# Designs tried in a protein design run: designed miniproteins, single chains, continued (2). Part 30

Each design is a single chain, and the fold is of that chain. pLDDT is the mean over its residues in the fold that is shown.

## One batch from the design tools (miniprotein)

Design m5018
Fold by ESMFold2-Fast:
Structure m5018 (fold): chain A 92 residues (1-92)
Amino acid sequence: SVEAVKEAIKKAIERIKNDPRLTDEEKQRLISKLNEISKLTDADEALDKVLQLAREEPNLHARIAILKGILEAEGLTPEQKERVRKALEDLI
């Protein structure tokens, strides 16, 4: 559901806020983009936008924080979790 993806985005934001390896400017930019994505009404579109954001992010630590945050959410389908897990494995 879109609410499950919104909760996953909140987990990503929490990880970004607490990552000491990210600059304040990177945190502000990423949190702003994630908040915009969280306003979407379609779950698959929101997840696609989060995965695109992670893929396009130049800082590896930011990419990991986004994807690990999303994986902490309980409400994602097994298919959605597999997409995120694969994206994370492609970074390592």
Scores: mean pLDDT 84

Design m5019
Fold by ESMFold2-Fast:
Structure m5019 (fold): chain A 71 residues (1-71)
Amino acid sequence: SVKDEFKKRLRELANDALEKNWSREEMEKRGKELVKELAEKYNLSEEEVKAFEEAMKNVIDGVMAHQEREK
């Protein structure tokens, strides 16, 4: 399902961000590309796009918070 694909790719993006020390800007760029790709591929509803954008922002915020705690 699109939800399962999104979760898998979002986890991969978060793991790459942590491993490669991506900036917020890089994560936002890649996250927007992912949501756009899935919206086009699966003809997502407005509600689904909004939910994916929110999930993406939450993951990026979590990764950034984790990186900020590293000293």
Scores: mean pLDDT 79

Design m5020
Fold by ESMFold2-Fast:
Structure m5020 (fold): chain A 88 residues (1-88)
Amino acid sequence: MELYRPNPELLALLRKVGETRETFTPGEILRLILKYGRQQKLFVTTEDGRTVLLTKGTELGKILGVDKVDLSDLSPLIEAIYKHSTKV
C-alpha cells in the first residue's frame, strides 16, 4: 500500500482531529479531512439535496487550495491531497 507524508500545514490540520502518525494512505488522509470538516461543521446540504464540504475562507481551504467539494465528486479533494503530500 502506497504511503504519503502530508506537508507540514496539512499534517498540523490532521493533528487537530487526534492523529499522531506522519505517513498515511491517500484514503486515510481523505477520511481525516472529512472528519475535520464534520468536527468544524463545514458540511452543507444544497437546495437540490447534495452535500458539499464548504472550505472557502477556512484553514482547510487555504491549505488545500479548494473552495468547495461536492461529496458526489471527491476528485478535486483527492487531487489536492496528492498535491500537498509526498510519496514515501
Scores: mean pLDDT 84

Design m5021
Fold by ESMFold2-Fast:
Structure m5021 (fold): chain A 98 residues (1-98)
Amino acid sequence: LEEAARLIREAAEAARQGDLERAERLVEEAAELLDKAGFPRTAGIVFGVVREALRALAQGDDRRAAELLREAAELIEKLDPEAKVVIRTLRELAEELE
């Protein structure tokens, strides 16, 4: 989980720099790690909602990115409450964009 959370943070940094290709690759790697760790629902949310947040971030829409990251954290908390480090990372990233 810590490695997946780290990849999500690196993806957000790549997106802030406008490197959407790298951001999407890192998010795909994070989703694969989460699926292998037994969190397929969290992996799907990361691959879908978090990836969309990174696209918004790369376009300079920090508010939309923060909203999507919070939505992802809420969905993961509901479905996989044990994925605490991922939930925390998504919430921290959303706060950094405010």
Scores: mean pLDDT 85

Design m5022
Fold by ESMFold2-Fast:
Structure m5022 (fold): chain A 88 residues (1-88)
Amino acid sequence: SQLEKDLAAAKEKALAAPSDEEALQVFQQGVYDAALKAGLTEEQAQDVADAARLTFQSSLEQGFSREQALDIARQTALSLAEGYLKKQ
């Protein structure tokens, strides 16, 4: 889907960031933009972006690599966004 492609692009942009803090910010923004483009409301897109950021941060704290943490967070974002889309 386009959403899956946009979330994968958000992951790649975050992976290229020079610091974990910048990766968190870049990924959160990318997920928000992808969710809006997919047809979520601003409030729904913010919820998805916030959950994705928290999942990415938590995974890093658990010792996952940035790439692994982003894959986990990307799957969380996709699942939540698809859940919202099914209700609309």
Scores: mean pLDDT 90

Design m5023
Fold by ESMFold2-Fast:
Structure m5023 (fold): chain A 104 residues (1-104)
Amino acid sequence: MEQELEKLEGPKASEEEVEEAIKRIKEAIEKGEPVDPEDSRILLINASYSKEVFERVILLLIDQGEKFGAPVEALEKALEDAKKLGVSEEVIERIEKVIEKRKK
């Protein structure tokens, strides 16, 4: 129903820029360091343009959520968005399993 109106302002990044941002965020999460807001912004903007970027952002949020206790409601929203974008069933199942673990 929403048409591009919810996406953040910014240019579409190259695939290389997205990969570099993902690597930096993943390293920060693994080291327990704060994530650079610029890297997060790049991924969020590009998730609006690319299903592949959206899938990777969701997987990073799952990893961070497991470490920092992200709320179940945020994960459920991510699941709805993933289904709307038609992401892979494997990614959907991973989100669902994390939600189940948080519930019981």
Scores: mean pLDDT 66

Design m5024
Fold by ESMFold2-Fast:
Structure m5024 (fold): chain A 55 residues (1-55)
Amino acid sequence: GTSTLQLFVDGDKVKITGGEVTVTMKDGSVVKLSDGTHTFDGRDIEKIEGDIKVV
């Protein structure tokens, strides 16, 4: 399927909005996100995968 990514950057912070998203961190930890907005330190993110919808 088609995946759309929405990212917000605030300094070194990244905001991710959407459901069914998996964030892999550079230390190898994995965070599964459900509905809503989540904030991460962009320096710690290795990759983002999933079904993120952009308005």
Scores: mean pLDDT 63

Design m5025
Fold by ESMFold2-Fast:
Structure m5025 (fold): chain A 69 residues (1-69)
Amino acid sequence: KAEFQFEFMYDLYRGQLREKMEKRREARKDLQRKAIATLKKLEASTPAVQQERKKQIEMYNVLNQYYAE
């Protein structure tokens, strides 16, 4: 029972943290959408092979930049 109560309290704390995480996730998704839109412009000038790699790198860069903050 003690463990159950502890998990209950822990879940409450996680509830508050989840709100922060969700807000940050939305920000990251917004950055991802912006990056994708930018990449689409570049894709018009780059071949498919380079597009795939560029997308991954750009996404990592965008997410990593947001992570730093």
Scores: mean pLDDT 65

Design m5026
Fold by ESMFold2-Fast:
Structure m5026 (fold): chain A 77 residues (1-77)
Amino acid sequence: SLIEELRKLMKEGTKAARVAAAVLLAKLEGNELILRIAEHEASTDPEAARLAAEVRELYERGDYEGALRLIREWAER
């Protein structure tokens, strides 16, 4: 499932991919506390900040599969 793949990326990816996966998962689950923590972590790293911003834009468009694909591509870099 999308949720299970995001949880895996949060453990096994690069820092930017892990943070972006946490942002997307928190938004999908409606977890405001975890979202604030993940967005704060994203703000401390330029690559994580850029990836998280693109993931947020895809989420706002309803493109959850596009957001997951982008995170996976960054995890493989």
Scores: mean pLDDT 83

Design m5027
Fold by ESMFold2-Fast:
Structure m5027 (fold): chain A 78 residues (1-78)
Amino acid sequence: SLEEREERARRIAERLRERYEPHRHVPPSWLLLKSVDRVEESMGKDREEFERDVERLARAAEVAGEFDAARELEELLR
């Protein structure tokens, strides 16, 4: 269900925030954190907006080398 996917996305977003928040001052980290913020803001709103924000976060995670998180986020879109 959408609710279950939102819960999983929230946990992944929280995990990424915890890892990158201490490094917020460097551009790679704050760019990833912006994508985390977007996913958190789109939860409980439009499904299509949520799915787009999850896709953006998956790409940002992949660029940051967080391949496991990127894979988990991509699985939420299936």
Scores: mean pLDDT 81

Design m5028
Fold by ESMFold2-Fast:
Structure m5028 (fold): chain A 80 residues (1-80)
Amino acid sequence: MTSQEASEIVGGMLIASSEGDKEVEDLLNKYLEAKKKGDNEAAVKYYGQMTYRAMLVGGFSKKRAEEGSKNVEADVRKQL
């Protein structure tokens, strides 16, 4: 992940959080529960979906949000 891609993802998440986006909050909770259960595939999926939604709320295009989601899923998968 490049520094710019990381900044774009973080920016989207902060905007979604400040606007009270319930879908981002619900996906974060699903990620945490999957991680707690050791369901690594579900954890990767929910983190990717959370990133995608946060990027859309942050004003990014669907294509860029899809690319960001895939990059984040690859990084999370390596950490689990």
Scores: mean pLDDT 76

Design m5029
Fold by ESMFold2-Fast:
Structure m5029 (fold): chain A 74 residues (1-74)
Amino acid sequence: SALLEEVKAEAERLFEELKAQGKSLEEIAREIDTWLRRRMMELVGRGEVSFEEAIEIYKEVMEEIKKRLEEEAK
């Protein structure tokens, strides 16, 4: 969905910003998880997505972030 791609792009931009700030991979992971949970709850609260859709988006975005964290740990 368009929203999934937008949230993925937002998460990737946040990853780059935190990395540029010198955050550790553990700090990046925690901050993105916290941000993403808040973002999903905001979208649910506005009626933009269902709770089920928010869980699906969260899961897919976090899978992509975990993959990137593994690549950066090399």
Scores: mean pLDDT 86

Design m5030
Fold by ESMFold2-Fast:
Structure m5030 (fold): chain A 69 residues (1-69)
Amino acid sequence: GAVEEAKRGAEEAKELAERLREQGLEGTASVIIDEAERAVRLAEEGKDPEEAARGARGAKQGAENALNS
């Protein structure tokens, strides 16, 4: 479901953000982690699980884009 997608996407985004930190991109990593944590909060609150899943996907995509730049 969307809640599980949001939580999994957030976990993956955080793993990618740790790789950004290892490369010295601390500011970018912090933004991605904040986005991932917001997605988890929205999913846990049950207010909009689909928005939470989209947020998690966005955070993961942002991390992937930063790593490939």
Scores: mean pLDDT 82

Design m5031
Fold by ESMFold2-Fast:
Structure m5031 (fold): chain A 74 residues (1-74)
Amino acid sequence: FEVPEEELAKLSEEEREVLEELVRMIEQGTPIEDVEKRAKAAILELMERGTPVEQVQHLARLAGKGIRAAEEAE
């Protein structure tokens, strides 16, 4: 799946790297359970770095959208 550039522009470099990693895992056929586990860990890491809750929620929505698309494809 593709994330619109406008949505990517709202993310920090670190948040974009997390999203790109999750997309790559999905493209590689990683099990959805493992993708969800990685997304959860990445969100926790961002929160530990002091990322605002609103930004973390935005990233979580984008990641969840990609995970749902992959689940439907499998």
Scores: mean pLDDT 72

Design m5032
Fold by ESMFold2-Fast:
Structure m5032 (fold): chain A 92 residues (1-92)
Amino acid sequence: SLEEEFLQKLVEKAREILREAGVDDETIDRFVERLRQLAKEALKEKDPRKRLMRFAQGLVDIADELGLPDDVKARLLQAAAEIFKEYEKKKK
């Protein structure tokens, strides 16, 4: 459930940021679906640094494909980095 807790926090924080930025619900749903899949794939990487880098690159790619502005992209990357940091602390 640590992995499920991580995924839930990540998705909810992404939804919060996108709603505050005025992104439409359909685009938010597409983003968080792809984000959840990306996070699951990143968690298969055993190196925490490579895991975060893989996730960050994938997040940028998804955001660019969905036409998200650079300021929103930066906020998502910052939030994701903090959530990954907390996950790594709990994982031991």
Scores: mean pLDDT 84

Design m5033
Fold by ESMFold2-Fast:
Structure m5033 (fold): chain A 70 residues (1-70)
Amino acid sequence: MEEELDRLVATAREIVKLADSGEITVEQALENLRRILERLEKLKEQGVPKADEAIAFVRDLIARLEEKLA
């Protein structure tokens, strides 16, 4: 379970990097990050340690990208 959380956080960082480099759109990055957030929320329900910290991190990434569209 911790391996899945670490993988999701690493994937979220990679998605933001891909959006920053222009390999994907900001809208595509937001869609992918929202799916990661749903998975992290499920891990929180299962009591995985640091899930709250990971959720807060991904929510911050989503908020920053949403500001670029506004």
Scores: mean pLDDT 82

Design m5034
Fold by ESMFold2-Fast:
Structure m5034 (fold): chain A 65 residues (1-65)
Amino acid sequence: GSMKEELLKKINEIVEELKADREKFQKEMSNATPEERKKLQEEYLKRVEEANKEIQSLIDKINSL
């Protein structure tokens, strides 16, 4: 496979992980206290930020091919 195909596969894996993380977050939020919701939001936002940075790095690599 091409390097581009491998990088796209990695992006798709991160996107699928984010989708699962979002579903987990929504479930936990629906059953959480106000204090727990704040912690869950902070954790989820960090995860989204990290994933977006990884995706951007992979996009930059694709654009350099």
Scores: mean pLDDT 87

Design m5035
Fold by ESMFold2-Fast:
Structure m5035 (fold): chain A 66 residues (1-66)
Amino acid sequence: MTVTVTQPGVEFARAAQQKPDVIIIPNAHQLGAVGVDQAKGLQDNGFTVVYTTAPADAQPFRDAGL
């Protein structure tokens, strides 16, 4: 099962509760530092996280190991 997250906070928690095979975060740069932290948290909890971001905003995601 695939779940898409477009807003920080409640959507991330609800996505995790559904125990999906894949979580998709489109335009993750729009979620700011919270988006980086929450995406990393999902990856650290064993979820497969797929995200897209603007190239100029990619460095924080790369630094987090995403």
Scores: mean pLDDT 74

Design m5036
Fold by ESMFold2-Fast:
Structure m5036 (fold): chain A 96 residues (1-96)
Amino acid sequence: AKPPSGKETMDALSKEFQAILDQLKQAIKNNSSQAEIDALLQQAEAVLSRMALLAYMEKTEYEKTGKGGAEADEMQARVDALEDEGIEAKKLAKQK
């Protein structure tokens, strides 16, 4: 089978990131342990890091080929938006 496209991989990672943030918000709401909250934050940061690397790779391809600039920009915008959501979730976790 062909490896998934960058877009397919980004879509999968984005869903994983949102699922982890939903779990984090639920853990905070339920007054879960700091260890559980920290573990979820670590998982979210790991997924976001992989998404950032993928966006960087797409931008690098665009710079080499002159093609896919719009796709590279869209991927970076998605990472930036989710990074902002991660920052807000981290602020909520720190109030525990």
Scores: mean pLDDT 78

Design m5037
Fold by ESMFold2-Fast:
Parts: structure tokens; sequence; C-alpha cells
Structure m5037 (fold): chain A 56 residues (1-56)
């Protein structure tokens, strides 16, 4: 499910940012999670950008 994929990507992004990863690294990791969950690459890139922008 798309919502669950986004939630997993958000958790991954939050964890990596806490570990001191760069925004580029976090975006790439979130993108990979979304693709692995079945989202198209173009959609995964857009959502990964949003997640990094929203990072708490």
Amino acid sequence: NKQQAIQQARQTASQLLGDGASKDQVKQAAEQVLIQQGLPKSEAQKIADQIVSQSS
C-alpha cells in the first residue's frame, strides 16, 4: 500500500538524519525504500523529496 510505503520511507529518513547522514543520502535511501515497496521510480523520487523537506 502506498501509505505504508511512505511511512516506511519516513522512518528510514528520520533514522539516517539522526545518524548524521546528508540530505542527499537520506533522499536516496528513502527513494530505494519506496521503489522496493512497489512504487515507480519517478513517483518515489517525488515522495522522497517531500519526506526530506518535511523532516522533523
Scores: mean pLDDT 79

Design m5038
Fold by ESMFold2-Fast:
Structure m5038 (fold): chain A 92 residues (1-92)
Amino acid sequence: SLAKDLADLEEQVKKLSRVLKKAKEDPRVPEEVVKSLEDALAHYQKAADYLKAGDVAKGRAESLKGVGHTMRALALALEDEKASEALSEAMK
């Protein structure tokens, strides 16, 4: 249902916001990883706004862009053991 999809997305926005806050405060996390997580959060927020307006197609497109930026942040972190450890800690 649209209501469930929106609730799940808003929960993801909350979780990513907490991870991003911790990542920004951790010097082990490169600026490019932080930037990719910020871009992911912005797209998930746009997705939620579109779903609230009933625009499911645009909401899903923005959510997919958010996933892309999240995957980029994780790929960059995998190249840096300290960044990977910091993000793992931030997700707890």
Scores: mean pLDDT 87

Design m5039
Fold by ESMFold2-Fast:
Structure m5039 (fold): chain A 79 residues (1-79)
Amino acid sequence: EKEKLIEEIAKLIKELGVDLSTVIENVLEYLKKNKDEESIKKLEEAKKDFLELVRFLFEVMGASIEVLKDLKEKLKQLL
């Protein structure tokens, strides 16, 4: 279940205190390069909610369920 994985990963990122500023900036530069104005607006809206922000970032990166499962396990090992 993709939504459950995203929720669990968002919680782990928050617990670890991972700063997403660099990731957000890199995604914004990618969207600007591609002239994707609609996705830039979606990013600005998603920034208002941490879970929505994490969801948007994974959607833009095209993260598969297997990639999300692997990331969750790696993040758990860092706690």
Scores: mean pLDDT 81

Design m5040
Fold by ESMFold2-Fast:
Structure m5040 (fold): chain A 63 residues (1-63)
Amino acid sequence: MTARDLALRALAEMANVSVGTVRERLRAGEPIAANGVLYDREDFERMVRTVEQGLAHRAEQRA
C-alpha cells in the first residue's frame, strides 16, 4: 500500500465520502470538505508527504 493510497483513504473517511469521490474531486481541482476544513490538491499532497515520513520512520524502527 502506497502513502498516496493511505492518504486517499484517510481523507475519504474524514470527509465521509468514497475514495473514488476524493480522486474525482482532486482531479477536477475541487476542494474536499472534512471536519470543517477544506482540503485542496496542495493540502492532499502535504498529507501524502506526512504519511511517507511516517512509513519511513516505521521502516527504520523495524530495521
Scores: mean pLDDT 77

Design m5041
Fold by ESMFold2-Fast:
Structure m5041 (fold): chain A 98 residues (1-98)
Amino acid sequence: SELRELIEEYLETLLKRQEELNPDAKEEDIEAARKKIPEIVEESLAIIETLDKESQEAVKKMLEIALELLKDPSLTPAEKTKRAEELSAPLAEEIEKA
């Protein structure tokens, strides 16, 4: 599933940015978060699959934009994280609406 791959890559990229922002963070805490990614992906997919096609496409587009922003080398890790959070707010709203 393209959507599954997109959600997984988005979450993994976010976690990597958090590592870059907090080099003194406990590695065990980061690894614990990483281990939760598959569970979050499956739960997110289950919710998104209950949405209509327009909402599913909106979610996909938002994730694609957020992922491009996170990968942009011209932005600092802090700016990438902040902007990704702003872009993901409409996604959370659509999931609640479903």
Scores: mean pLDDT 72

Design m5042
Fold by ESMFold2-Fast:
Structure m5042 (fold): chain A 61 residues (1-61)
Amino acid sequence: PETAVRILETLLDEARRALAQGDHATADFYIEGAEHVLRTEDLPPEVRARFEQRIAELRAA
């Protein structure tokens, strides 16, 4: 669980940095990676919801 959370944090931080640089293709790649982790890892519902919200916010940008 801790390893999955660290991976998710890293992927979403990289996506945010790519968006700040106008690189939507790279941001989409990292967001897709985060969505894959959320599908394959057993995470507490509260943690899952938090990362799902962050992904939605990044996609809205």
Scores: mean pLDDT 83

Design m5043
Fold by ESMFold2-Fast:
Structure m5043 (fold): chain A 94 residues (1-94)
Amino acid sequence: SMMDVGRQMQDVVDTVRSMYQDGRITTDDMQQVMGQVGDVGRLLVQRVSQGVTLSPQQQDQVSQHLQQAQQYIRQGDTQGAVQHLQQAADVVRS
């Protein structure tokens, strides 16, 4: 099931929100979150390889949202990153 991937994505969202609430996001924090997003991407590839069905359109949507989230993290836009991570999670849960 892709629900575990969706849960992992939600955990990343919760981490980013927690960092934002502390009022200071360091470069190290951003590197950690980017690493977590990369781990989610690898988990997606692994699950698809194991026969979990996610349509090509859904795969493209998730990939695009993850790429946008990484761009927003690089720009320091935590709100934009959270929005796109949440959208990726919603696609996986659908």
Scores: mean pLDDT 71

Design m5044
Fold by ESMFold2-Fast:
Structure m5044 (fold): chain A 102 residues (1-102)
Amino acid sequence: DVDELTEKVLRLLEAIAAGRAEEARELARNLPPVHDLDVLLEILERLADYLRDVLGRDDAADAVREHLERFREDPTSGDSLIDAMVLVLGAPVDIALARRAA
């Protein structure tokens, strides 16, 4: 469920930002693997919305959207934000699917 996964990712980031290490570890342990690039992109878009609407970080939200746009144009270019999110979620990104979608 993308909505449930998004909520879990947002809570993980909130715990990390607040320095709540034990809560962050528990949340990370309970994240399901992401095996679909479209789901990953949706999560990152919702992350940008969270940064803007909840944290008041318009600059950070714009940076996330810029990374997503660059990745959509060239999924093989190696966006460090996407790589970091893939590592955190423990999910492989289907680069062949991404290239086909672009």
Scores: mean pLDDT 60

Design m5045
Fold by ESMFold2-Fast:
Structure m5045 (fold): chain A 89 residues (1-89)
Amino acid sequence: SQQLVEEARQLIRQGYALLDQGKTQEALDKFQQAIRKSRQAIAESDRDSPVYQQALDIYMTSTREYLIVQGMDPVQANNKAIKERKELE
């Protein structure tokens, strides 16, 4: 769903804004919500649609940021997010 993709993008933007304010726990909640919305968008979208690819990219980004904010090394977080995205394809 295009709507779910846009909602997930907004949640990621809110997460970054909260991190800039030092509101780490609130930022984690936003990235986790973005993970849920993007995963739902992946499940509801045609695999040949631009929405499907956008949802996979948002899932990867939100998962990476969630892991980084939790204290994971950025390289390890990125590699784990790539792996988790591939498991949904």
Scores: mean pLDDT 89

Design m5046
Fold by ESMFold2-Fast:
Structure m5046 (fold): chain A 82 residues (1-82)
Amino acid sequence: EEEEKLKKEKEDLGWVYLFQAAAYRIAGDEERANELIEKAKKYGSKLIQEAVEALKNNDWKKFEELVLKLMGYKPEKQLKIK
C-alpha cells in the first residue's frame, strides 16, 4: 500500500516537472525546460517517457493527447446535455 502510494506520488511529481518544462519551452527558456525534462525522466513510467519524447520533438499535439489521457478524458464519450 505505502509502496504504491509512493510510486503514485513520484508519477505525479514527474508530471509536475513536465508541465513546468512545457511552460518554460513556450516562454523560450530552453535551458530551464531541458533541466525539468531530465528531472521528469527519473520518474520513468511509459506515459512519462512518451511525454518526454513529445516535448523533446516539439510535438505539442502528442503532449496534449498524453495530458488528456492523464486527466481521464475520453473523446468518444458522449456528454449529456443539461
Scores: mean pLDDT 72

Design m5047
Fold by ESMFold2-Fast:
Structure m5047 (fold): chain A 82 residues (1-82)
Amino acid sequence: GIDTALDLLDSAKTAALQGDTTAAVDAAKKALELLANEGGLIDEEAAQQAIEALETLAKQGDTTGLASAVESLKLTVEDVVN
């Protein structure tokens, strides 16, 4: 559910801050897939684009950028759900 997706985004941010870009992207991807499947909060194309952006940051080793992107995504989800 949405709470699980938010928990996964928190895990993604923590992993990014620890320099584990693989774990960060994996957690964020799972969160985005849940959000795309939950009541149309985001569409599949938006989820795919977000995943590709996060993968690009991870490939560049931009752990700070990755953490910031995940935080922004979490805030957007929280705003939509409330």
Scores: mean pLDDT 80

Design m5048
Fold by ESMFold2-Fast:
Structure m5048 (fold): chain A 55 residues (1-55)
Amino acid sequence: MEETITIDELEETLAGARDHPLVQRLLEKLREKYPDGTITISELAEIVRELDAEE
């Protein structure tokens, strides 16, 4: 899937910011909502926007 990223790839990309609360919450939400470990770029962007709005 061309527009798809795995949560494992995202976690590796965010390794430098893993201690940030927003990053930890993002990864937890992704694991809960996408248990197969794969998401689209659009879905990722939407979840990031929702987390930003929660604060």
Scores: mean pLDDT 73

Design m5049
Fold by ESMFold2-Fast:
Structure m5049 (fold): chain A 98 residues (1-98)
Amino acid sequence: SEIEARIAKLKEEIRLEAERLKELTDDPEIHALLEEVVRAVEAGDWETARALAEQLNAKVTAYLKQNPSISPVQAAALTVSTSAILFNIDTMIRLEER
C-alpha cells in the first residue's frame, strides 16, 4: 500500500542519516545512541525512537561545544542529519495515527 511504501522509505532515510552521522564523528556515545535509534525504528517503537533521538540531539549539541575545532561544514552536517532523524520519526508517528 502507499502508506506501507512511505513507512519503508522513512525507515531507510533514518538508517541512511544514522550512517552519515557515524561517518562524521568517532564519538562512541553518539554511535551507541544511533544504534539504539535504528533498532527502535526497525522494531516500530516510535516513542522509544523519539526519546532516543532527543538524547542523540542533546549529545550532538554537547559534542559540538566540547570540540570547537570541528569544521563549520562538519558541524552543520551533524546538526542537519540529527534534525532529519527527528523529523522522519515525527512523520512516522503522524502516519501511524492514520
Scores: mean pLDDT 85

Design m5050
Fold by ESMFold2-Fast:
Structure m5050 (fold): chain A 100 residues (1-100)
Amino acid sequence: SATDELVNELVEELNKISKEEKDDVKKLKKIGEVVLRYLQKAQEENNEEAMRAVLELAAIALHELAPEFTGEFIDAMNAASPEDLVAVFREKMEEIIKAM
């Protein structure tokens, strides 16, 4: 499916970042930038299934790098409307990275 193709591409990019970047803060910043691009693409395509899959991958990455912030990230994403998800994601990731 289109969602499976998008998820596979995102997973490959996230794996590359994990291999090449050793600093957790810089790694999360790069992951956030990649996830934001894929989330925006899914939103532009009105693909809610892909948006959810992208955010699930973001939550998994966040749990590994900053587990203390994973719950508040999930809560913020669940509270956001589909049209606000990109903006809310950007703001929450910036807040978390600054707090690390």
Scores: mean pLDDT 86

Design m5051
Fold by ESMFold2-Fast:
Structure m5051 (fold): chain A 115 residues (1-115)
Amino acid sequence: PIQKLSDEQIKDLASRVPSANIPQLSGILIEVGGSGQLEKMAEELEKEAKKNPSTSILIALGMVYYSLGDYEKAKEFLEKSDKNDSISLDLLSKVYKKLGDYDEAKKLEEEAKKK
């Protein structure tokens, strides 16, 4: 059986995202994704972004919305992130592929490899 996280546990995990490195962020999203609660995580991350927007929060929102199949929202948050960040560029490339823009996806993938 899948163990569900409480709203307080999801809020606590979201509050750790601004200071998280990529491995820590991946671990948080695997935990929340495994419980099927990525939509609630997205809500809490958007609240964190309103308080203090950071590259980690924007990448996390991009990853969450990509996993939920909301590619338009994933694109919106990733386009707000630092375009010098190879992780942001790689994720944005994957989002553009899902949206059917293969030419833009290829350009972003090539740019990510230069970083």
Scores: mean pLDDT 80

Design m5052
Fold by ESMFold2-Fast:
Structure m5052 (fold): chain A 69 residues (1-69)
Amino acid sequence: MSEKELIERILRKELEELGKRAGLSAEEIYQRLLEVAKSGSEEEVRELAKELGVSVRTVRGMIETLKSL
């Protein structure tokens, strides 16, 4: 398993656990992270953080991790 594959698996597991709390699938959260990364919208980052029950810094960290994959 590559380092990138390991990081992706850890991220997907985190998204699954967040999704259970927020009533969203890991795939839905993943797609939203990709859209927010493309738009660069601070408002969308804040809204996603609120839906997931995490900080804006956490959402930004997830986007940065996705970009590193």
Scores: mean pLDDT 78

